# Designed miniproteins, single chains: the designs that were tried, part 62

Each design is a single chain, and the fold is of that chain. pLDDT is the mean over its residues in the fold that is shown.

## One batch from the design tools (miniprotein)

Design m2146
Fold by ESMFold2-Fast:
Structure m2146 (fold): chain A 91 residues (1-91)
Amino acid sequence: MHEEEKKKIEEAIRNILSSLLEELENTEDEEKRELLREYAIGLLYMLRGIAEILYRNGKMTEEQYKEVMELIEEAIRAIEEGEEAIRELLE
């Protein structure tokens, strides 16, 4: 049942990115946009910690853990690159 935990993290990542994209598309305030990006990145770092805990407790295989970590790093990169990169990652 390791697949279930991986799926939950992947869904959480997609929800964070989707919510961030919607907020960025509806906000022209640059200070608010930067704050939203920082909060989203913070949430992704928290998911990295959760993935590590799941892996250490044997609830995630090494392959699943690696895939989740790579997806989180890609998500952080997309947030840093901008709205188009976030949109492409969600498709």
Scores: mean pLDDT 85

Design m2147
Fold by ESMFold2-Fast:
Structure m2147 (fold): chain A 62 residues (1-62)
Amino acid sequence: GAREAGEAGARAAEAGDAVAGGVGAHQSKLNGGDPEAARKAIEAAARGDAAATARYALQSGE
């Protein structure tokens, strides 16, 4: 579900893979997660900000 996708994205971003973190946030949104948090995670991933991507990906799944 949304939580699992957000958590997976956060773990990927924490490991330094911001792109995978953004994908996890997008999957969280598709599963009914927070669309604003997912948007922020994707924007952070696009600029290579892994820490912000992890934070917002986790938030998108809550």
Scores: mean pLDDT 84

Design m2148
Fold by ESMFold2-Fast:
Structure m2148 (fold): chain A 60 residues (1-60)
Amino acid sequence: MEKEFEVLSDRALRIVRVEELPDGSYKVTFDDGSTATFSKEEADALGLRVGGLAPLLKEK
């Protein structure tokens, strides 16, 4: 990948759905209809960043 995502917007991507995969990854669906898989660590960071995952309570 090139360096096109260096700028972090307050809401770079609109997350409409997030699914936890059995391998510990998270499948995130954006309002564009695009899907991306992130590690649990990055998914947690993205959640609070975009405010899409924040409403979902993860493991204590």
Scores: mean pLDDT 53

Design m2149
Fold by ESMFold2-Fast:
Structure m2149 (fold): chain A 97 residues (1-97)
Amino acid sequence: MEALRKALERLRELLEEAERLGDPLAVTAIRTAIKLVEEALKSKDKNKAIFLLEIAIGIVRITRGVLKIIGASPEVLEVLDRAIEALEEALKALLEE
């Protein structure tokens, strides 16, 4: 539970940074990840929480890949890399419990 709350806090900070940078795909990916982490926090099923985190990681990774291909700024890519790291840390913590 604590790992999911920490990830949610980090994602909210990264959302503000993505909004400031003005990339709509990055903003949408982080907003979607936030909603999935919020749903994982509400879930009483550990397997459902793990699955929702894996989906969130997938969405952010795919968005990062697309943005790299279309030439998004390094700052936008770094925000998404930090979002992936936060989500992977939360997933690892859930798998260790």
Scores: mean pLDDT 88

Design m2150
Fold by ESMFold2-Fast:
Structure m2150 (fold): chain A 81 residues (1-81)
Amino acid sequence: MEEAFELLKERFERLTGRPLSERELKIIEKLSEHFTKEEIERLSDEQLALIYAMIRGGSPVEEVLELVRRLLEEERERRRR
């Protein structure tokens, strides 16, 4: 949990070039409750940019969670393990 949160925060801050807002941090905290560090490491920077675009667009956290699940499922199928 803590490792997933720190990884998400670091990767999003690198993508944006700025500190994250309180709202963004709360959404990332929620994501870290549902995904492991290893799952987050499998996401590309392009996939993180898509997730971040939804967060910035005001999407509810449940929709962001669904996007992350879909991207991880697609990545798993694409690599064929």
Scores: mean pLDDT 79

Design m2151
Fold by ESMFold2-Fast:
Structure m2151 (fold): chain A 137 residues (1-137)
Amino acid sequence: MSLLEQAKAAAERIAEALGLELKQVSENRWEVSLERDGVRFEGTLEISVEERDGVERVTITLTLRAVGENIFLRLTLTATVRDGVTRYRVTVLLTNFESNKHKLFEYESSDFEEAVEQAIRMLEEALDWALEEIRRQ
């Protein structure tokens, strides 16, 4: 399976796990929406491919903004192949622009399944924190 095929499979699993509504706007880009506890999130899901100097990198980026709120969430899942070795990096950044509060989750693995499972867990935790921030402030 190519890195791009793995990325598409991961993006589909993330979308299913979160209950994302997807509207395809180009080959590797979707407009997304999600509703939780009466809060609507809107954004984009994108897959980017880069190959430079014998290094192949595929990145899944999910960006969500809470409608009517100063809350922003970004998931980045990157697969990098260098010298025949594949590494996965997951980051989830949650920002409340009203309070200038940030929460960052990071995970690295050599295992695709672990990276996808951690991406979903970290994203669920970030969404729960976002909903708590909205309810308090």
Scores: mean pLDDT 86

Design m2152
Fold by ESMFold2-Fast:
Structure m2152 (fold): chain A 96 residues (1-96)
Amino acid sequence: MGLDPKLLELAGKVQFYSGAVLQNIDDPELRTEYIRLLVKAAYELGLKSIELGDLDGARSMVEVLKMAASLSPDPSVKKEAEQAAEELEKRIKEAE
C-alpha cells in the first residue's frame, strides 16, 4: 500500500544503471560493470515488487533483465542476467 523506502532506492538504482549502460554503449568494460550492477538491482527490485503484490512492476524488471542480457558483451554476465530473468518469471507465475 505505501511505498517502501527500499523500493524507491532500488527503483532509483535501476533507472541510474539503465542510463549508465546506454551512455557507455561504446565502452564494453564499463558497460559490463554497469550491467552487473543493473542485474543485481533489477532482480532485487523485482523480488521486492512480488513481496508487495506489484506483479506488473516485477514483470517490468524481467524486461530490464532481458535487456541487460541482450546488451552484455560478457557471456558470463549475459548468462547471469538470463538466469535472473527466468527465476523472477518463475516467482511471478507462482505468485499469480
Scores: mean pLDDT 84

Design m2153
Fold by ESMFold2-Fast:
Structure m2153 (fold): chain A 75 residues (1-75)
Amino acid sequence: MEELFERIYDALVKVLGPEGEEVARRAARITALLFAQGRKDEAIEVVRHLVEQAFGPETAEKAVEAVRKVLDEFA
């Protein structure tokens, strides 16, 4: 659980940069919880929604791709 959160958070910070740390932390917490419940599609949708609202759709797609790679390693 903690390792999954850290990996998602690190992946998101790499995409969003230091100004996006709070968005990354919030997205990582929700995404890790949903994925742990077997709700991978909803986990990805949360990342897209939160990042798109703060940084726009292009950044959201990059964030989704980064998170998908992490989740695939834990599946």
Scores: mean pLDDT 84

Design m2154
Fold by ESMFold2-Fast:
Structure m2154 (fold): chain A 69 residues (1-69)
Amino acid sequence: MAALDALIQRAMEAATQLNKLGTPADIAASTALTRLIFRLEQARRNGDEAGAAATAEAIRAQLAAIEER
């Protein structure tokens, strides 16, 4: 599996877990991850390699921030 597909899967799992927790802060974090996943998929569909790389870095940063809570 490509590293980018693994990152998307990890972000989707994190978003699902945050939604299950159900606090306003966790729902907001889940929404932010979901928006980044959609932006990454759009960049991939458009062949925007630079945009895809930048969005993947944003997803990694968001996941790190969530894990440090």
Scores: mean pLDDT 80

Design m2155
Fold by ESMFold2-Fast:
Structure m2155 (fold): chain A 79 residues (1-79)
Amino acid sequence: SLEEQRKVAELVAHAILGVGYDLEGNKEQAAREYKRAADIAEEIGDYDTALHFYRRAGELTGNEEEAEQRIKEIEEKKK
């Protein structure tokens, strides 16, 4: 559907922005964009992509406990 195509485009856009901020060393903005990409990935059922971006966001912010909690929720959805 057009809505699904829009969500995929938004995921890709936020992932690209996250990588851009990560490369410039802006960890806070990179983490925000990665989390947004992860949220969209989870929404469309792409749990592997969601896990990847949540892990990276946690690494960048030092908020690993919050990221671990979210990761556990997604791992349960994959089973």
Scores: mean pLDDT 83

Design m2156
Fold by ESMFold2-Fast:
Structure m2156 (fold): chain A 120 residues (1-120)
Amino acid sequence: SKLEKMKQLVEEATKKIIELLQEAKKATADDKKTVQGLEELIKSAENFSKNFKKFLESNPDTSAEEVKELFESFTDQIIERLKELAEESENEKVKELLEKLREEIEELKKKTIEKLKEIG
């Protein structure tokens, strides 16, 4: 069904975002402030996953447009926070890693939204 395709697509994208954030956290382990920020983003992504599943169960007639808007709002929040963490860091390598992570999440957002549009 369209609902199952939308659910799978958003769940797979959210799982990938969590994996990317976890990898970045391991790579920045020596930067306590960056680690704390990434841990908060991981919790936010896990909460989004749980809330999204409950939303779909409660709203089986939801449109691809509504799902797109929810996913877009979620990913925009993560992207904005990663920009803030990069700006606040005094470590050039940490800044570069966070900027690369942001670009990877922006690309994943774009691809996921394009696939949601194809579902209608």
Scores: mean pLDDT 89

Design m2157
Fold by ESMFold2-Fast:
Structure m2157 (fold): chain A 66 residues (1-66)
Amino acid sequence: MQVGEGEHGTARAVVRVEGREAEVEFDESASLENIAKALGQAVAQLSGEARQAGQLAGILKLEELK
């Protein structure tokens, strides 16, 4: 995670999951709790696409156990 200061009191954070990056912008006056929630949502969004690939692998594994 990398945090940089933006213009006019905005801040940016970069989140990386499995080689994918997302930038999250928030007001510098935002609480740590709000920042953590925004970062968590970005991670969940990036992870959702990776989870779809994992579900296909799970189906194949169930076929092998049959």
Scores: mean pLDDT 62

Design m2158
Fold by ESMFold2-Fast:
Structure m2158 (fold): chain A 60 residues (1-60)
Amino acid sequence: SPAEQLKQQFIEQARGKSNAEIRQLATQLLDQLRSIPGVSDEEAQTLVSQAVREVAAQQA
């Protein structure tokens, strides 16, 4: 789906980035997901949270 493609692109782009850069990318991802027809605000927030957790796990 377009939402999953954006999530995967975010995860790849966020690898090795600083917390500030990850926050900026996460804000962009949320805005992009909200612009997709059929994606609810709740779904967009859930996808961003999942993507951020995956990036954080890679930093641990």
Scores: mean pLDDT 80

Design m2159
Fold by ESMFold2-Fast:
Structure m2159 (fold): chain A 85 residues (1-85)
Amino acid sequence: SEEIEKLKEKFASITPEQRRKILNTMLKFMEKIKEKYPDDKEKRFELISRLNQLINKYLKEGKIELKPDDSEENREMIKLIQKEG
């Protein structure tokens, strides 16, 4: 109950514009990975899953930052979230 209320509160605090930006981030990333890995469905699924985890972390913490040890793929995802989010 309390967890659901906190999620509703967090969701209500996200503007329609912020929701649109998150959706655009996901769509742009999906387009890029489909172009980069057209024949590798498993790799695309793994990358989408990873992006979803990063977006959830961003929504939970209110911020996302590049780390020196981040993979090239993680850096691209984080930059997209920062640019669009």
Scores: mean pLDDT 71

Design m2160
Fold by ESMFold2-Fast:
Structure m2160 (fold): chain A 128 residues (1-128)
Amino acid sequence: DVEKLLEEVEKKYEEGLKKIEELYKNAKTPEEKYKALALKYLFEADYESMMRIAEKNGLTPETLERILDTLEHQLENIENTLKNTTVEQLAEIAEVRAENAPEIAKEVYEEMARKIQELLEKLKEELK
């Protein structure tokens, strides 16, 4: 049932956003705060890209289950990413993702990379 899978995808996406928001609220340093925001922008861009591709390809159950699996995997890795990365590394990851973005989501990833670069510049100013 495509409708039920769409509801599950939307609920998992919302769960991810809430988890990132909680990490942002619990952030003790500017670095941790901006890492949470960078992860939010990456998570939002990935979701928008996956949904645009799924919609163009006719919203099959197989495609939606793949999106759900991807979101679940991303959720499991959020805390590890925050512990093992810097805002500078996330900005580098964002740039690579923008360079390799599917055409249908190119502007989404370019905007995401720009926003994360802005976070890196704000962090550099706060540390001076």
Scores: mean pLDDT 88

Design m2161
Fold by ESMFold2-Fast:
Structure m2161 (fold): chain A 105 residues (1-105)
Amino acid sequence: MEEADKLVEKAIQAARDGNLEEAVTLYEKAADLYKDVDPQRAANLYLRAAMIYASLGDVEKAREYLKKALELGGVDILNKAYLRAQIEGLTDLQKIVLELLEEKA
């Protein structure tokens, strides 16, 4: 957990500094460490990676990581993703959320 927590702190700092590719890699590593011990925390970290990929225009990576978040966090993670995408103007991520919600209906 201490290693994963340090990766999250580094990811937040990288994102603040505008190093989005570094930030997403660090969020992915932290999520992988949390996956088996705290799946809800891992889901939220995969969501952060999906949001960064969406902001970079990598729609397929955003979809991949949002699916990983959904598997661990359930439908609540999609609602959170939609609200965050709306606030941040990530229209591609909003579209992905709606597609995944339709698959679960």
Scores: mean pLDDT 84

Design m2162
Fold by ESMFold2-Fast:
Structure m2162 (fold): chain A 57 residues (1-57)
Amino acid sequence: MKVLSPEELAALKAAIRVALHEYRTIPGASLDELLARVAKNFGVSTQTVRDLAATLP
């Protein structure tokens, strides 16, 4: 697992919030696909993104 700087972690959390908003507002959107896209963009595992998403409102 890649260790992120505080700035990278904040950007990752913001990207996850955007993905969760897309999932809630776009009918038929796949949460797994949106989170996998965020994981790929940040070079982290999909599980890391899922764990962080679970801590966000």
Scores: mean pLDDT 77

Design m2163
Fold by ESMFold2-Fast:
Structure m2163 (fold): chain A 112 residues (1-112)
Amino acid sequence: MENLIKAGMYHGEGLHYYKQGNYELAIEHFEKALEYEPDFAWTWRNLGDAYDKAGDFRKAGDYYEKSGDIFLQAKRFDLAAQSYFNASISYEKGGDLDSSQRSRQRSLQSSS
């Protein structure tokens, strides 16, 4: 219970900073949330969003992939597909075309 409450608080604060455009503070709060709940796929996805906005496209892709893996295991196929698609775009922005293509394939397989 305490870990879920703390994870929720840090996740909420991370979203607040993300919406304000304070991506560095958003990242710090999302990383803190994951210390309490490392299996919450939405926090991994939001961390991917924050790193993408901060220009760290490799980390963004890696965190979107992690979010997709957790959603896939939870059988949330549409959310997994969206996360893998976001990973493909971030990897492409970072110049990692091989990782981009693999994530795109995973997105298509998750939605079918």
Scores: mean pLDDT 89

Design m2164
Fold by ESMFold2-Fast:
Structure m2164 (fold): chain A 62 residues (1-62)
Amino acid sequence: DEAERKKQLQDRADELQRLADEFEAKAQAYLAAGDTVSAGRYYGTAYGYKDAADTLKAKYLA
């Protein structure tokens, strides 16, 4: 069922976006605490999740 496959891909994209938002929030907390190294790593992880979510939406959900 194509509709079921698209729903699964949407759910995955939504989960990846949620993870991106969560890791960005953690990065901001580290930055506020003066830990720029940890902040950079968490920002990198957040951008990775966001890119994965955007790629799923662009390739499979457009």
Scores: mean pLDDT 85

Design m2165
Fold by ESMFold2-Fast:
Structure m2165 (fold): chain A 87 residues (1-87)
Amino acid sequence: SMEIEKKKEKIKEEFIKELRELNEEVLKDPSMTGEEFLKKLEEIIEKFIKKIAEVEGIDYETLSEEEKDKIAVELFNWAAENEEPLP
């Protein structure tokens, strides 16, 4: 469905924005540990896997770890393809 694809594209755009905000937070906070960064990144990934699953009509709680990883890979691939090169 074109409607589902548009919703997924919007979710992927929001994912990139939250990744940018996390990267900016890391640059501004020299006290942030690697563990704190990974925790925040993991929370963002989980949030967006849930959003994609909901749009696809999939119950997040029924997803295997392998299926969650596949959605995460799709999110990161889309981010890589649509990241504007820094000047």
Scores: mean pLDDT 82

Design m2166
Fold by ESMFold2-Fast:
Structure m2166 (fold): chain A 98 residues (1-98)
Amino acid sequence: SLEEEKKKTIEAVKKSFDLLVEAARAAGHDETAAQLERIGKDVIEAIKNAKSKFDLEVAAGVAIITLAVFRVSAKNQGDEELAAAAEEALKLFTDEIE
């Protein structure tokens, strides 16, 4: 059902973004961690407000794109540990919503 898929997607966002927020803070990127927390909360709100499977998939897509862009950005800045955390977060997200 739509409600069960919303619950799974919210859990996926929480697990993946919490992992990245913790990793970013541990690395001293407090501003980045705060931005990730805001994006995660906004995505969860969008999922809660989704009226269709299409709305849910768009919200999930925003989360996936955010995690993927974060991974690329961390790697480009030479932060290999943060890039690895972003890869793990993306895997956790995709595995949860499978």
Scores: mean pLDDT 86

Design m2167
Fold by ESMFold2-Fast:
Structure m2167 (fold): chain A 68 residues (1-68)
Amino acid sequence: MSKEELYLRAARVLIEKLKELKKNNADQETIDEVLEGAERVIDYLLKMNPDSEEAKKLRKELEEIKKS
């Protein structure tokens, strides 16, 4: 598994966890912690491959979750 693949998997897992935490009305501290983790992983992905459609899609999903 490449570093990019590993980070893509991590970002997807964190986004799924973030959606679940929000659905379950988890405490704000936990939500913020996972959100920061997801943002960092996506930033690393885009730094490694700025043209990654998958990373750009994950960034959009994260921004929409932040609005909800």
Scores: mean pLDDT 82

Design m2168
Fold by ESMFold2-Fast:
Structure m2168 (fold): chain A 68 residues (1-68)
Amino acid sequence: SDGEFERVLQELLQELREKGRALGLSDEQINQIIIKVANYGMENKDKLSLEELKKLMEEVGKKLLEEY
């Protein structure tokens, strides 16, 4: 359901914000990561199961955090 996707997305985005802050990233860098992960989720939410989507969003977020 949309409600469960929204909950999973918000939890993941909050984790990414906290990880980015812990790594010393700027608010602008964190916002770019958040936007990219959220867009990935929105583009693929109808193509993948929620479990697969969560795993792939986590992987995208981790990769983006490692690039800064």
Scores: mean pLDDT 84

Design m2169
Fold by ESMFold2-Fast:
Structure m2169 (fold): chain A 94 residues (1-94)
Amino acid sequence: SSALEEVRKILEEQRELVEKELAGTGLGRFLLHLLDGALWVVENRPERLARVMEALIATYDQLIAAHADDPRVKALLERLREDLRRMLELAREA
């Protein structure tokens, strides 16, 4: 599926960005765990992907609120959240 391949690519790009920007942090480890889980779902259970993307959007909204006092981290999370909307659209096509 071209839609699933695009989601996989976006998730891999998000993973690289989190490793680069949040290396060694608890938030970075948490986000990498979530992204690795989403990548596993793309590979093994694509029928669950739309629900996983909805859960990730809700989680990122909570993280953005929790990091309101850190403009750099907040901006990074907001950028990651924008990609989640595109992935949700693609997941619904798959």
Scores: mean pLDDT 87

Design m2170
Fold by ESMFold2-Fast:
Structure m2170 (fold): chain A 81 residues (1-81)
Amino acid sequence: EPTLMEQLERRLLALLAERWRRAGGETPEIAEDRKLLGEMLRALKEGDWEKAREIIEQIADPELRERALALLEEYIEGVKK
C-alpha cells in the first residue's frame, strides 16, 4: 500500500496538474509553485513540518495553497498516529 508520503506526493502532483490545465499550460507562477512544492516535500522528508508550512504559505495561487495546506494537515495527523 502507498505510504502517507507517497499519497501526499500523488495528491500534490494532481493539484499541480489541475492548475496547469486551468492555465492552459506552463506559466512562471506554476513553475515557482512546482518548485515550492518540491522544497516542501524535501522539508517533510527531513521531519521539518514548520518549514513545510512556511514554504506552502509562499504559494501564489490561493486555491492551490489552501488545498496543499489541508493535505499537509492530513499528512501530519496521519504521522502522529
Scores: mean pLDDT 81

Design m2171
Fold by ESMFold2-Fast:
Structure m2171 (fold): chain A 96 residues (1-96)
Amino acid sequence: MEELIEKLEELLEKHRTPGNEKVDEIYKALIYRLRGEEEKAKEIFKKVNVDFSSLTDEELEQFLKMILYSLEAEEALKNGDFEKAREYAKKIREVA
């Protein structure tokens, strides 16, 4: 879990783009929730008007893995590594 969170935080910062600030905040809130920092997660969810209360911790972990693989696939595509991008696309399909 911690390794997943660390990689996610690194990739989210690296791939931050104008107009994606709300998406970045949502991912940060999901990470806080998985870390047990429920109050921080609630504050962000209220700010962005998104409700993830119906998701279990297992579903949240799967969702964050999907986001991680999506970001790694995007980075692989930017580097011209289409084989690696395809591998991450398969991992997304397996977690979803």
Scores: mean pLDDT 71

Design m2172
Fold by ESMFold2-Fast:
Structure m2172 (fold): chain A 85 residues (1-85)
Amino acid sequence: MSKEEKALETLKKAVESAAEFIKEHPELRDAVIDLLVREVLDLKKELGLSEEQVKKILEEVLSEIKDPEAREMLKEVMKKVEERL
């Protein structure tokens, strides 16, 4: 598995799990978004991904997610990640 494929699968699973968690705990939405931002940045560092690769992976994850709540959450994560790249 490539570094990009590993990052894609990891982030897709994390976003889907986070969206399900937020449905039960909506008061924790902002905290979960901040945790996802940290996870993306940690994964970038651990796998040695470029800024370009991270942006492409996040766009691909967004294209594969069907749940509207998960999509909105990922868009907020993408914005915060871009501010820190």
Scores: mean pLDDT 82

Design m2173
Fold by ESMFold2-Fast:
Structure m2173 (fold): chain A 81 residues (1-81)
Amino acid sequence: EEEIKELDAELAEIAKELGLSPYMTSTQALLLYGYSYLKKYAVRNADGNYSTPDGITLPEEAYNALVKAAEEEMEKIKKEE
């Protein structure tokens, strides 16, 4: 089905912002979605943790690990293109 869904629309926008092709694997798409969601919506608290609007709190370690993993995948995608 070719319906525009929130995830698909956000992934296309993320790929465009990052200069990446919108054609990527589902795993890469999910990783980049998480990365962009955290970059847009997560706020660093005074204690070093990151909070999202839906009430999820991530330790700084988890936030940094996800960002690093996503940036590493973006470099791989760019090298393949």
Scores: mean pLDDT 66

Design m2174
Fold by ESMFold2-Fast:
Structure m2174 (fold): chain A 74 residues (1-74)
Amino acid sequence: ATREAALNLIDGALFLGWITPEQAAELRRWVDEGAPSFADLAAKAEQLGAPDFARMVRVAETNAASAREGARAL
């Protein structure tokens, strides 16, 4: 995932109440220290006990894959 995409997913999960502000801060620091894939984000979400967040990340990965295929067709 891009840094922007990862941060948007974290902010969305926090807004929806699936993660705590403390968990969001930890995840943002983790993103700033590296470039996590969607798979890495989903795994971290599951580790934090946030299955709804993990599902959101997997949906975003599918949408990103579809967008890449659409861009190739253009």
Scores: mean pLDDT 75

Design m2175
Fold by ESMFold2-Fast:
Structure m2175 (fold): chain A 61 residues (1-61)
Amino acid sequence: EEEERRRREARVKLEHGYAQGLATDLAIKLEKTLPKEKVQKIADELSQKRYEEARARAEAE
């Protein structure tokens, strides 16, 4: 079970990295339209939401 729990945590970290990548790409596209501070807030919220979703799924398994 320790191995399974560790693998689940590693998967959540991987999904977090992926979510951060998507949020960053979106932020770059919006940078021309919105102030930097607004863009960064949107990126942070998207990254956090995806991370929490991945974590909830891992805990539900």
Scores: mean pLDDT 66

Design m2176
Fold by ESMFold2-Fast:
Structure m2176 (fold): chain A 80 residues (1-80)
Amino acid sequence: SHMEKAIDEGIVDAFHEILLWLFGEKYREEIEKARKEALETGNYDEVFSELIRKLVADMTPEEEQELLAERKKRSEEIAK
């Protein structure tokens, strides 16, 4: 139903916002692509699960440190 689609879109938007907060600007385009794919296919659980797995599992220690630094910087900018 249209209501079920609206709920799914709300879930997709919530995941999109959470992932942007966690992973930031470096991964923004990949997160946006995943959001678009999830909305287009309706497979939001599969699309976002695969994205999270890819970003977390394939991340190098150096990339993880950059991510943590970028997230800290964003938190400091928001606090201004």
Scores: mean pLDDT 70

Design m2177
Fold by ESMFold2-Fast:
Structure m2177 (fold): chain A 69 residues (1-69)
Amino acid sequence: DPDTTRRMRTMTRTYNGFNRNMDYMNRFMNNYGGTMTPDMMRRYTRGMRDMGDHRGDDRDRMHDMRNTM
């Protein structure tokens, strides 16, 4: 579903403000995780968790979460 993909990308871009909406991201993953491929879900989950701890280069992390670097 292209709408779902767009929403995921938008949420990921909002990572810089995600600290206030981390709970929403987690809930989103639980709801939409079933529509993702296992590989995508694994990378997305790990990327978000790693970003939460590191808060490094968001652009690079978004690439990792969306697809392969």
Scores: mean pLDDT 56

Design m2178
Fold by ESMFold2-Fast:
Structure m2178 (fold): chain A 67 residues (1-67)
Amino acid sequence: SLLNQIQSLQTLKDISEKLAKESYELYKKYKKLSVIDPSYSQKAQAYKATYEGNKLLADEAQQQIDK
């Protein structure tokens, strides 16, 4: 049903926003650490990618809800 689709999209959005927020905080942490120790650069990049991916998923879910 339409309601089930909206609920699934809302759940996807909420989870993706939470993961984006958590990943962005970890990205900032490891980016700061990478200035002192370059070995943290890969972790920073991984969290940035996770942030960007989850932000995109949340935005796309919102666009589907708004239809």
Scores: mean pLDDT 87

Design m2179
Fold by ESMFold2-Fast:
Structure m2179 (fold): chain A 67 residues (1-67)
Amino acid sequence: HMKEVELANKAVAYALRAIGNLLEGDTEGARRDVEELRKLAQEAKDMGYTDLAAEIERLAERVEALI
């Protein structure tokens, strides 16, 4: 459970960083943060945290749509 919480916290941090980068006009920084979100989603999926993985991927899609 602690690893699941760690992954969730990292996902939130990257999403907030991506939004911050977009607000400052750093679209490449935001794209890198979206890439990190997708890596976290895959890691969650590989660990069997299927619901968390789906939530992180949806978050990545929403942030990418802002770019």
Scores: mean pLDDT 86

Design m2180
Fold by ESMFold2-Fast:
Formats: structure tokens, sequence, C-alpha cells
Structure m2180 (fold): chain A 77 residues (1-77)
């Protein structure tokens, strides 16, 4: 499903972000963060457009992941 594809992409970008922070690669970390934000926006738009509970739950999960990454970034400063 499209939801499953977007969530798998989100998990891959999360892994890239964490690895980039570990390696102090600011450029790669920033690129992964931008991609995560894009996926969150896409999931929110699809949830609004379709009213599908799966998109709503995926958007909520994606937003929680984005919050987690933001906390990791602050802790790495």
Amino acid sequence: SEVERLMKELEEEKKRFIEALKNKDVISATSSAIRVIGIVIELRLQARRTGDPEYRRAAERAEAILEELTKLLKESS
C-alpha cells in the first residue's frame, strides 16, 4: 500500500538521520530531516483528502518520529 511505502521510506530516512548525527555529518542529517518533514506533510494531506484512518494513524506516527528526531538533534548539540 502507499501508506506502507511512505512509512518504510520514513524509517529509512530516520536511520540515515541517526547515522549522520553519529558521524557528525550535518549535510546528510539535514537532507534526511527535510525528507522526513516531506513525508509527514504528505501523510497529513492524504489523511485530510481521504478520511482514511490508516493515513491518520500513519501521520500521527510520523509526527511522533519527527519530534523524536528533533529531541535527538537538541541532545547532540
Scores: mean pLDDT 85

